# Designed miniproteins, single chains, part 46

Each design is a single chain, and the fold is of that chain. pLDDT is the mean over its residues in the fold that is shown.

## One batch from the design tools (miniprotein)

Design m1576
Fold by ESMFold2-Fast:
Structure m1576 (fold): chain A 80 residues (1-80)
Amino acid sequence: NPEEAAEVAELREAGLLVSTVEAPDGSYRVAAIPLDESEESIEKAAEFTVKLNPEISLEEAKEIILRLLEGSQQVLDFYS
C-alpha cells in the first residue's frame, strides 16, 4: 500500500522505528516504537500508531506501546 509506505518513511525521518505488534485482540498492527520510556515519547508513538491504524483509539494505541515496552507483547520486525 503506497500510503502506508509514505507513512513509514515519515516515521523514519522523525527518528521513530516501526514494527508489527500483536494487539490485545490477537490481530497484528503496525506500531511506532517510542524513542524512550518518557510519557511524551509514548504519546507521540501512540499518535503515529493511530495514524497508521485509524480504526483503533489513542487509548488502544497507548496500551499496545506500553505492552511493547514491557516485553509482554509479541513483536515482529516488519520494516527492517
Scores: mean pLDDT 65

Design m1577
Fold by ESMFold2-Fast:
Structure m1577 (fold): chain A 119 residues (1-119)
Amino acid sequence: ASELAALLAEARAQGAETLALFEQTRQHLRDIIAAGKTDPRMKSKAEAYQEALELLDKTIAALRAAADLAAYRTLLAELSSTIDKLKELEDKGYATPIEIQTREQAQRLADLLSRVLAL
């Protein structure tokens, strides 16, 4: 009971921090996608960023809806998909500091939610 209450409070705080960072990242991804429409050299990066944006938008929706344990399971699944896509951007050499920071924050929240759901 006490451990679950403490973890839920931390999950709410980390969720709010993650949401703020994800909204900043969303704008950055949109800017790169827009650049890809006018520069052929940016096309492959813009397409990868479009896929990342679609997963990020789903995770933002899940973050805003996170009110109970069932919503936390949905959020964990969406976070895992977003983390994998952000790692793919890093492997392709497309990631900038904001994508790396976003992946690290998403991983911290995912690890915390996994602990909550294991109780």
Scores: mean pLDDT 87

Design m1578
Fold by ESMFold2-Fast:
Structure m1578 (fold): chain A 85 residues (1-85)
Amino acid sequence: EEAVKEVEELLREAHRHMVEATQAYKDGNYEEALEHVRRALEAADRAIELTKKYNLPKSLQTRAEAARIGAEIALRDFERKLAEK
């Protein structure tokens, strides 16, 4: 139960950071967007670790993996934009 709650909170944190990253990106603040994406990746990685450590349901593992993939894609896109600046 506690591990499930921690994973759910980490997934909420990852999502919040991705929303903030998207807003910063739209505002042209690519460095701020990158920082938020990095924090989303950290939260997703921790969520994945906990789902595996406590052998949580496959659905939670899949959600955590999806969150990481989304953040990885955003990281690559934002890094490319920062390099153009």
Scores: mean pLDDT 85

Design m1579
Fold by ESMFold2-Fast:
Structure m1579 (fold): chain A 65 residues (1-65)
Amino acid sequence: SSKQKDLQKMEEEAKKLSEDPSTRDLAEQTLQYIEQEKKGVPGAFRQAAVKLTGAQILKIGEELD
């Protein structure tokens, strides 16, 4: 399904961001929420998206410094 494809994409992006110390905490939180979504926890997908977006914004900010 499209949701499963989105979840897979988010997981791959979060794994890449977890390699950078500056984005690691937000990336690890994203991965935690992805695992909660796989277990059927309500709101986990949304929380994963929020945390991933935060990590992406932080990475862009650092690349501009």
Scores: mean pLDDT 83

Design m1580
Fold by ESMFold2-Fast:
Structure m1580 (fold): chain A 92 residues (1-92)
Amino acid sequence: SPEDEEIRRRAVERARAQLAKLKANPEAQAAAAEGLIDMVETIKTDNPEVAAAKEELIATARAYIAGKASFAEFEEVYLRFVRLLVEEEMAK
């Protein structure tokens, strides 16, 4: 529904805004990514797309912390995960 699309859009926009705050504080970026990994690892899902996006986010966040992935790559994977997670929760 249009209402559901607006909820998904708002969730992604909020996630992007939080990441934008981290760009203003580079020293916090790695610590925030590590905290995100810890939180995301606790999320349980029976949706294979959400499960795959979760694994990709954890892998990309670890690569970012290790200096093997850019912040932009981490941001893109994180925003995709947020979208899929919100879609799954709204389907309940």
Scores: mean pLDDT 80

Design m1581
Fold by ESMFold2-Fast:
Structure m1581 (fold): chain A 61 residues (1-61)
Amino acid sequence: SLTVEYEVAGTRITITITTDSVEITITNAPNEEALEEALKFAEKLLPLAKLLQFRLQKAAA
């Protein structure tokens, strides 16, 4: 498994990647603008997270 944490404008983004799942958790958004920025960032990370999951699955074989 792989866990990565980011902080964007006081908003915490946690990405947990396993062979079976990809979970993105957003917490501590101080306002709606910070939440929108975090959501846009998370959307850009989804293709990369899926690529990392695929590589993790191959490495676990």
Scores: mean pLDDT 80

Design m1582
Fold by ESMFold2-Fast:
Structure m1582 (fold): chain A 94 residues (1-94)
Amino acid sequence: DKEKRERARLLISRGVGYTIAGIGAEIDGDDKEAVEYYRESVKYYVEAGDIYLSLGDTDSAVDYYQTALDIAQRNPELGQDLIDEVQARLEKAR
């Protein structure tokens, strides 16, 4: 339980870092690099949500899946399949 929560916090920190890197790349006009940073960010938030869901912490799982969905929807170049996957996880967690 404690180790899983610590892992989730680390994944969230990684997700935040990749979001910041994506914004930086986007400002610099490195659109392809920004897409890959946002893709990694979504991945880490989803993994953190999965951990919280496995711990019965549905509220935290919903919050992190929503954060991942918001990033994916703002960056449609990540692909509709990713948006659909995150939406399905969010709906299941509710």
Scores: mean pLDDT 87

Design m1583
Fold by ESMFold2-Fast:
Structure m1583 (fold): chain A 106 residues (1-106)
Amino acid sequence: SSEIEQLKKQMIETLDKLLELIKEIASPEEAAEADKLAEKFKEAIENLDIEEARKILGELLDLAQSLMSKLPEEERKKYSEKLGQLSNQLLTNLDKLEELLKKEKS
């Protein structure tokens, strides 16, 4: 489906932006962990494993929240807004992908 392929591409582009945001405040070790989680997310999306993709996204967001908690209050507020926008976009796209897959498997 061209619609599924377009959603996959959009999710990967949004994931890359999320990864860049995480790496801005991550140590080299934490950045490497984020890279591994991003790779697993891309694999789950390629395999259309929505449950695994949601789980991995949750792990990425937990990492981002942990890193954000170490920021000064003003920086944390700005970071949380950007994180919220990217995470909401990914979650919305996962929901759309799940609905499209349900329609094709009927």
Scores: mean pLDDT 88

Design m1584
Fold by ESMFold2-Fast:
Structure m1584 (fold): chain A 77 residues (1-77)
Amino acid sequence: TNKKLKEIKDEIDWLESNYSSLSLEEIQEKLDNLSEKLIEVEHEALKNNDRESLLEAMHLAGRLTSLITMLVSEKRS
């Protein structure tokens, strides 16, 4: 279902908007937490045969990867 995915998406959106105000340590912690939440949602979606939620979770995982790539390239240590 959409509820946990919406929360994860909102957190990713917030992080994308506010990463410049956060330390690298804070960003890393949030990224790790979001990754764990996505794994949980993927497992739940598989258990419930919820293809839509699984695809959305995978898409959000792609967004996290893009954010990590951006942070590595900008590298304001």
Scores: mean pLDDT 78

Design m1585
Fold by ESMFold2-Fast:
Structure m1585 (fold): chain A 57 residues (1-57)
Amino acid sequence: DLAAREAAAVARTERNIRENTEAYIAKLRAAKAGSTPDHAANLDAGIATVRKRHEAL
C-alpha cells in the first residue's frame, strides 16, 4: 500500500516536471517571436539547455 502510493507520487511528480518543462519551453519559444537576434539566440540556448536537462531525467 505505502510502496504503491510512493510509486504513484513519484509518477505524478515526474509528470508535473515534464508538463512544466514543456510549458516553459513553449513560453520561451513564444518570447522568441519578435525578439532581437541577440535575444533570440539567448532564448535558443536556453531552450536547448532546458530540453537537454529534461532528456537527462
Scores: mean pLDDT 76

Design m1586
Fold by ESMFold2-Fast:
Structure m1586 (fold): chain A 84 residues (1-84)
Amino acid sequence: TEIPKIVKDAIETAVKLGKNATTADQELQAVDALESAADTAEWLGNKEGLEEVVKALDEIAKLSKDKKVQERAKKLKEEVKKKI
């Protein structure tokens, strides 16, 4: 029930990329990194990792002032939630 290091590190890196982003394209790269982390967590059958990706996507949506980034993060969050 622990989150695998590879998933945890990927989520932490993606969150930092989102917080330090200076452009919407960089924020979208952070969202794409979280999508990859979610795919890895799903492949490993790790529901706790998927839950952590949902939280990270919520955080990026809250930090972003770009509507496209907010919509992308929200859509991916709902997709990841269905896998839990």
Scores: mean pLDDT 83

Design m1587
Fold by ESMFold2-Fast:
Structure m1587 (fold): chain A 55 residues (1-55)
Amino acid sequence: KEALLQAVQELKDLGVPVAHLRLVAAGKETPDDKVLRVLAKYGVSVKDLLPYLEA
């Protein structure tokens, strides 16, 4: 989905660590406010982003 790729790029531009996103997707860490805002903006979940974080 285009929204997933756009969300990943925006998170990278904001300097969000991939390690933080992996922990959030595993339910082991609370997402930062900026992460929550990006997820809401694109209507995606962190789990859906995981395959695209390496792109």
Scores: mean pLDDT 77

Design m1588
Fold by ESMFold2-Fast:
Structure m1588 (fold): chain A 70 residues (1-70)
Amino acid sequence: LIEEYEARGREGNEEALVIAAALAAAEGDMKRAEELISQIKDPEKRAEAEAVVANPEAARALKEGLEAAR
């Protein structure tokens, strides 16, 4: 799941980078989450990613929601 959103982020979709960073945080990989946040050039989207990553419950809920929607 993270790999899919990271790939979309590399293609220029910064919203996908926000989701990928949240998913990495939900898995406890804070280094990966920080690396993904650093790739976001839009300061508003970067702030959004930082807020979600700082909230473990929100990050976990996002991961569960995305997995359930498949």
Scores: mean pLDDT 76

Design m1589
Fold by ESMFold2-Fast:
Structure m1589 (fold): chain A 70 residues (1-70)
Amino acid sequence: SLTLKDLADYAEKLAEENGGEEAQRWRRIAESLRKADETGDFDQETAEALKEVARRLIEEGRFDTAVPVL
């Protein structure tokens, strides 16, 4: 089972593996997921962040990991 914190950590790792604007995008995704984990609020920004993480997991062939997020 994945937590929002686990997904935020994954997004943070993607930020570290990329540069420039791509790194900034993944940092914002990680921040949104961490905020949702801390507050319990699930808003449109959190939904978009989850969608982006799921898309990346699917692209990396990690379909079983992405399914709980979709």
Scores: mean pLDDT 75

Design m1590
Fold by ESMFold2-Fast:
Structure m1590 (fold): chain A 62 residues (1-62)
Amino acid sequence: ADAARTAALAEVRALYEEAQKNGWSVEEVRKRLEEIRARYPEIASVTVREVDGKIVVDVELA
């Protein structure tokens, strides 16, 4: 359980870092996060928004 939650958060963090590094759109980040969420039921909810040209991701775990 803890290992799965850690893995889920690590994938979300890696995606977030890649999105910031490569200037991904909010739409691209949402699409990629839905793929991660489908693989990790430990992720209860994900919210993606753009603030001042920066992607912000909020993750809630089950």
Scores: mean pLDDT 77

Design m1591
Fold by ESMFold2-Fast:
Structure m1591 (fold): chain A 84 residues (1-84)
Amino acid sequence: SEGERERRLLAELQEAMLNGDVEKTKQVIEELEARGVLRTENLELRVENGKVVVKGTLTLFRTDPDGRRFEGWSENMRFEPLPD
C-alpha cells in the first residue's frame, strides 16, 4: 500500500542517516518530498561521527504509525497530520 511504502521510505531515511550515507539520504528525502510526506527548508546534509546530520527545517506531514523516532534529524523538526 502507499502508506507501507511511505513507512519504508522513512525507515530507509533513518537507516541512511545512521550509516552516514549522504547520497541515499538525499534520494529518500527527494522521494518523500515528491510524495508530499516531507517538506524541507534550507536543507544541508553533513556527516558527523559517521552519521548524516541535517541542517534546516523538516516538516513531516504524516505520523509514523509505529511511533518511530529519527536520530540525527534537524533541530527544527515539525510533525503535522494530513487531513482525512
Scores: mean pLDDT 67

Design m1592
Fold by ESMFold2-Fast:
Structure m1592 (fold): chain A 83 residues (1-83)
Amino acid sequence: SLAKAASEAAKKIRELIPQLPEKFAEEATKIVKALDEAIRKKDNVAINKQLGEASRFALELAKAGHKELAEKIYEALVKSLAS
């Protein structure tokens, strides 16, 4: 289900937070909390919105020179959607 896939993506992103620079760690934490809330409410529109925010976040992280961390976030998102 979308909720299960999104929950797995949120878990993987949360596991990466300690490796992120402080500013990006704060943004990732907000995205994960919003995604967890959307999953709890079974709000597929909000889930899709927050997955989009996570994708934009990964792009910003890559532009800031953290390409390896951005790739790990993209991998988490792609694997969650490919199931």
Scores: mean pLDDT 82

Design m1593
Fold by ESMFold2-Fast:
Structure m1593 (fold): chain A 80 residues (1-80)
Amino acid sequence: MSAEELLEELDERAREAGEELRKIKDPIEAVKKAIELYKEIRRKLEEGVKKYPEDETLKKALEYVEKAIEALEEELKKLE
């Protein structure tokens, strides 16, 4: 229940942030904003995994977000 509620809240936040990212015309600024967003999501997922260590969906979501941050930081290096 609580783990599912956390995932639903994070999905809604990601959708709202996606709308803000679509308004950013500068690709460098868009990538920087995406990194900030994913770092916030990662922090919340880390707390979720600590609270619900048996939830495989939270663990996979955390792994996905960590890889996404790494990919975005590499992309930012190529743009700057």
Scores: mean pLDDT 78

Design m1594
Fold by ESMFold2-Fast:
Structure m1594 (fold): chain A 80 residues (1-80)
Amino acid sequence: SKKEELQKKIDELEKEAMEIYDRVEASGDPEAVARAEELMGKFFELRLKAYRSTDLSKQEELVKEMEEILAELRRIADEA
């Protein structure tokens, strides 16, 4: 179902985000780590909103926002 596909995508995004965050931490750059921590906080807030939503369209919008955060995390990791 669409709901199962969205949940699987959220799980995949979370795994990716955690792998990127670990890379940022390994860099030892305090500014990069602080930025990544803030983005991870926003990511988990969006994940919680997605789980609480009964509207598939809202869940899809939240997943897109999570993808944007993941892209920003990748930029931070590449710069560190």
Scores: mean pLDDT 85

Design m1595
Fold by ESMFold2-Fast:
Structure m1595 (fold): chain A 74 residues (1-74)
Amino acid sequence: SPLELAKQALEEAREKYKDNPEAVKIIDDALKSETVTDYLQALVDLYNLALKEGDEETAAWIRERIAEIAKAMA
C-alpha cells in the first residue's frame, strides 16, 4: 500500500540520517501521524534537506521513493 511504502521509506531514511537531529525529528514527528500525506511531506522535507546539505545521492534516493509511492497511489 502507499502508506506502507511511505512508512518503509521513512524508517530507512531514519537509519541514513541517524546522526542528524533535524532529520530524525522530521521523521519521528511524521511517523506519529500515521498518514500517507504527512509521510510524503516528511520525505519532501528530507529531500530539500539533502539538497541543502549537498547530499545528491540521498536526494536521488528520496526522489525515487516518492516516485514509487506516487505510482502505488495511481
Scores: mean pLDDT 86

Design m1596
Fold by ESMFold2-Fast:
Structure m1596 (fold): chain A 71 residues (1-71)
Amino acid sequence: EDDKVVEGTIADLKAHPDDPVLQVAAMVLMTSYEVEGKLEQALKIAEGLLAARPDDEGVRRLYQRLKEKIA
C-alpha cells in the first residue's frame, strides 16, 4: 500500500537524516509518485526530504512544484 511505503520512507529519513542512499531512494520514489499522478504521496515524501535537507534548493523547488499541482 502506498501509504505504508510513504510512512516507511519518512520514518527512515527521520532515523537516518544524513544517509545519502536513503535520500536518493526517497527522491526516486517521490518522482515516481509524481509521474503516476499520486501527488499527495509525492508531497509527503518531499516534506520528509525537506525536513532532512532544509537548505537544499532542489528539494525546496520540487516541494513548491508539487504544492502548486495539488492546489
Scores: mean pLDDT 79

Design m1597
Fold by ESMFold2-Fast:
Structure m1597 (fold): chain A 57 residues (1-57)
Amino acid sequence: PLTPEQEALNERGVVLVKTFNEHPLDPEKLLETAREAGFDLTPEQAEAIVASYKEFE
């Protein structure tokens, strides 16, 4: 079983993925949600994630 800390990290990851799926081409939404979940993303990193998603698609 996961520790409470690992479970919290997993929950934050699920929220980030959900937001990305709902707004895959909106790096601002991704950046805001990631920061609220405790991930320190830069605007450049958020844009890179969106670009990678489009290339993978």
Scores: mean pLDDT 63

Design m1598
Fold by ESMFold2-Fast:
Structure m1598 (fold): chain A 90 residues (1-90)
Amino acid sequence: MSAEELWEEARRLLEEAERTGDPELVREAARLALRAAGDLHLAGRTDEALALLDEAIERLRRLSENPALREAAEESVAGLEKVRADLEAS
C-alpha cells in the first residue's frame, strides 16, 4: 500500500470514528498515519510527511471533543506530535 493509500484509509477511519464513537478506529487511523508519514520520510518526501502529520493532529484534536474518543485521540496526538518533532529535527 502506498503512503497516499495509507493516508486515504486513515482519513476514512477517522470519519467512521466520528460517526460511530469507536476509539479503536482512532487508534488504527493514527497507526496508518504514522506508517504513511514514515514511508514518505524514507522516500525523501519529509515536507509531505510533516503536512500529513499536521492534518492528522488537527483531525484528532477535533475528535477529542467527543468524550467517547477523547482518550484515544489525545494519546494519538501525543504520539504524532513526538514523531513530527523528530522528523522536523532531522
Scores: mean pLDDT 89

Design m1599
Fold by ESMFold2-Fast:
Structure m1599 (fold): chain A 68 residues (1-68)
Amino acid sequence: SAERQEEAARRLREDLAGALRTLREAGDYDLLLAALERGLGEAKKAGLEEVAEELEREIARVRAEMAA
């Protein structure tokens, strides 16, 4: 169980990292926020608590940046 959770967390982080960087560089903040929220949903469904916390923090940062 733990090894599957660790591997799932690694894959989700890696899969998201490239996409999130590309969207942030492009300035597509609506798409960036949507991608982060989808990733958060996936992390929560899979029980990846640390990944979910990381994504919630990033969502808060993106929203703060958009509000500036």
Scores: mean pLDDT 80

Design m1600
Fold by ESMFold2-Fast:
Structure m1600 (fold): chain A 71 residues (1-71)
Amino acid sequence: MTEEEALEALRRQAAEVQARLAAGDRAAAIAALRALIAALQDYLARFPDSPHAAEVRQALADAQQLLAELS
């Protein structure tokens, strides 16, 4: 998986979280959000010096905060 492919996968996972929340499915949203958090952490481990690393760190912080609010 390239850096760009990994970033595209993160965007799709983030869209899935938003879709679950919009549908009112809290349990599915929490599960999708946990998967997104793991994927964001994996991206930062693989691509720490990526030009997108700062945006991914912010997305990780936002996702962790949202999970805390939903849990």
Scores: mean pLDDT 85

Design m1601
Fold by ESMFold2-Fast:
Structure m1601 (fold): chain A 73 residues (1-73)
Amino acid sequence: MEVVEEHVLVDTPTRLVVGLLLRFPESVSEEEKREAARELAERRIRERGYTPVRIEVTVISPTEVGVLATGEA
């Protein structure tokens, strides 16, 4: 798995919103891609000192997954 793009969309003392674009090998199943993407997004939110409250995962192509992750302090 590779992080192609990472954008901080909202960064306030009480709320963090991060957008990620992730690349996977085609051999990885859609379910496995969704699980790995969710785990990475939750980890990113926690590493920045927020609690994950919402993770939205969208499979864009066989190799690309978009994630919108929301955290609260």
Scores: mean pLDDT 84

Design m1602
Fold by ESMFold2-Fast:
Structure m1602 (fold): chain A 68 residues (1-68)
Amino acid sequence: AMKAAEELFKKAEEEPDERRSAQLYTAAALLAIGTKLTELLEKLRAGEITQEEMDKELEEVSKELLER
């Protein structure tokens, strides 16, 4: 799922239409955040991570998106 978001980011970078590129970037960012949140929530529910670790992972995803 994160790989799917990366593919959308790549398509956005290759898209010659600025409006369509912006739509693809938005879709990729939402997909990345949603996928990571779902993964972290499942791990939290299973007791594999703590709330603190979940918060740290979400912060990392946010930083990755801002640094693109």
Scores: mean pLDDT 75

Design m1603
Fold by ESMFold2-Fast:
Structure m1603 (fold): chain A 64 residues (1-64)
Amino acid sequence: KVEELAENAKRGLEKFDPEGAEEYRQRLDEVAKEASKLDEETAIEKVRQTGAELFKEARDRRLA
């Protein structure tokens, strides 16, 4: 379920970069909402892609 992927990503991001967690949660919620209009395969890929980008952003921000 696409919502479960988004929730897992939110939890990981919150744990990894708590200062950015609120922003990441909002972006993942928005993407999951948009993706829910697509077919399941595309929706999953979209959420995974966004999650990966946010994790990269969080890493770069923390290690800057």
Scores: mean pLDDT 77

Design m1604
Fold by ESMFold2-Fast:
Structure m1604 (fold): chain A 81 residues (1-81)
Amino acid sequence: MSAPSLNEEQQKKLQEKLKDLVEELEEEYKKTGTVSKELQIEFLEKYIKEVIKLLEEDGVPQEELEKTKEMAKKILELEKK
């Protein structure tokens, strides 16, 4: 069934914390077809931190959380060209 999942509830929490950045990112993308590197990096940093926090609260194994953090760090480093 299409009932709201815990993941959707977590996404709503994420949206609240990232509201300004998401709105700015969406508007820039709709207007120009692209997003500034600075905004992408800031969004990714906040998004990843909040996702990890929510996953930890949801009982996701610590090993998976650490792996996600490491991948996120690498992605952020690549975006900081």
Scores: mean pLDDT 70

Design m1605
Fold by ESMFold2-Fast:
Structure m1605 (fold): chain A 61 residues (1-61)
Amino acid sequence: SMDQQIQEQLARLDEILARFAETGDLAAAERELDALIAEAKHPKVRQLLEGVRETLRREAG
């Protein structure tokens, strides 16, 4: 279902953020987020993921 797809994408986002918190590797986190954004079918999920990517860039600067 669409709700299950959203939950799966959010779980993958949590994994990306946890890995970034441990490694500090912004380039790796951005690559993983870009892949997740490309897989996102729901516009609101894509907007959320794009917002997270922008936040990570600001925190790294």
Scores: mean pLDDT 82

Design m1606
Fold by ESMFold2-Fast:
Structure m1606 (fold): chain A 69 residues (1-69)
Amino acid sequence: MTEEEALAQLRTAAANFKAAIDSMPPEERDVVVEVAEQAFDSFVEKAKDLPGYERIAAEARRLVDELRA
């Protein structure tokens, strides 16, 4: 996996999670955000040996923060 592939995958996943959150009642949104956070944390952990890891980790954190907002 390249840095570009990882960033594209994270952004696609974030867009899908955002669409899910926007379609759910407020009481269910926290669960989806938690699932997204766990998925992104797992992805970042798997990417730790990749060139560009710092950008991948930063983008994942930024996307999760936007989902929480």
Scores: mean pLDDT 80

Design m1607
Fold by ESMFold2-Fast:
Structure m1607 (fold): chain A 60 residues (1-60)
Amino acid sequence: SKSDEAEKAGEEAARKLAKELKVDANVEVIKYGYEKMLEKAEELGDKETVERAKKGLESL
């Protein structure tokens, strides 16, 4: 589904950044993951996933 594609894009981006920074997870990695999820959800026109990604960013 479009939501699965957006979530996967965010997760993959977060994993790549964590590896580059040599950290498991931090606020910056989590934020980057949500930002990429938001970008992908907007490209796909998935309004529900856009709102979920925005809420994720707000929770930081």
Scores: mean pLDDT 78

Design m1608
Fold by ESMFold2-Fast:
Structure m1608 (fold): chain A 72 residues (1-72)
Amino acid sequence: SNEEILTELLTRVPQSAEAVRELQSEFSPEEQETLLAKVSTLLAAGEPLKAFYEVDVALGVLALKRAVEKVT
């Protein structure tokens, strides 16, 4: 489940806690599932920091999209 993947990320990368909370508030469960499939693959590959990076990038892209929509 999404929650199991997020729990694993938080266990391996405790500093991801704020990003995980933001992800859960900003993305629907279906949107989370797409990103978390990639996160799960990276965690299985032994790349927990890269998994955290992908969450942070997704949040940054969303923030940029919202900023562009506001000014255009």
Scores: mean pLDDT 82

Design m1609
Fold by ESMFold2-Fast:
Structure m1609 (fold): chain A 85 residues (1-85)
Amino acid sequence: MTAEELAAEGERAYAAGRYREAGRLYAEAAERSPDPRERALYLIKAARAYREAGDYISEVGLRLRALGVALEAGDYSVLPAILEA
C-alpha cells in the first residue's frame, strides 16, 4: 500500500468516526512518504485524529515528529500547523 492509499484509507476512517484507526493510517502514510513536506502533513493529520480520539500523548508525540521532519528538511511552511494550540 502506497502513502497515498494509506492516507485515503485514513480519510475514510476519520469520516466514519474511527479516529484511532485514522491516526494509525496517517502515521503509516507519513512513514512511506519520501517527501518531507508530505510526511509532516500526514503526521499533523495523524495528531489531529488522535486528539479526536482523546489520545493526547500520541497527539503530542506526532506533532513533535512533524516538527523534527520540518526542521531536518528546512521546510518551515508547515510550522504554523504544528504549533497551533
Scores: mean pLDDT 82

Design m1610
Fold by ESMFold2-Fast:
Structure m1610 (fold): chain A 95 residues (1-95)
Amino acid sequence: MSPKELMREMVLEESEITAVYMKLILAKKYNIPLSPEELERLRRRVEEALRRLEALTDELLAVSTDEKQKALAEALRRAARELTEQVLELLDELG
């Protein structure tokens, strides 16, 4: 993939992690019960999205010659890692 295509795919994976985070925050705020099966599916979704984002970041860093683009990719990966940690903490709290 081109660096531009890699960045777009990274943004989609980060958006997936953000979507799971928002679902958990809303469930907690409004005391909406989530089944153990649904919590397990959300955990897998976030872990898979982060794994894909990590791989896309490694590929982008290998092919990009643009230092600003590399810095942005590293920042997105860092943000996704931090958000994933928050999601996993919420999943443990709700399960």
Scores: mean pLDDT 89

Design m1611
Fold by ESMFold2-Fast:
Structure m1611 (fold): chain A 74 residues (1-74)
Amino acid sequence: SKRIEELLEIAERDVEEGKRLIENAKTGEEYAAGGVILIGGYANAYIAERLAEREGDKESAERAREIAKRAGGK
């Protein structure tokens, strides 16, 4: 669904941006901003996974799990 696609796109961008900000942080403010964005990306990936599972969309559910894994999931 469009909502799942939008959540996955937001989650992917936020995880990538959050990790980038953390890795390149020069100040505590940049580190904190990266952390907040990363957590937001993880939360959106989790929501997208739950929605995809309810719709039987295995591909989107797998993509959501991959995004969550990049956010620090194992």
Scores: mean pLDDT 85

Design m1612
Fold by ESMFold2-Fast:
Structure m1612 (fold): chain A 87 residues (1-87)
Amino acid sequence: DLEEERRILRRIARLLLEGYRELLAMIEAGASREEIQAAVAELAARAEELVAAGAEEVDEEELKELEREIEEIVKRGQEIRARREAE
């Protein structure tokens, strides 16, 4: 089902965003290249696990947070359009 696939993709997207932020923090803290590579490999493994297992239950709060972030992007786009209309 496409809706189930969408749920899994949203979880993966969140995992990747959180992992990316953690990687940036590690880089700023002066982590070694080997440590960063290990963190990237761990993040990839966790993403693969989510795909393989299929998220049977979605945390409602987690899903709402992702939807809020998406809505913020949409609102930003709408503000740009409104600015163009005002011209």
Scores: mean pLDDT 62

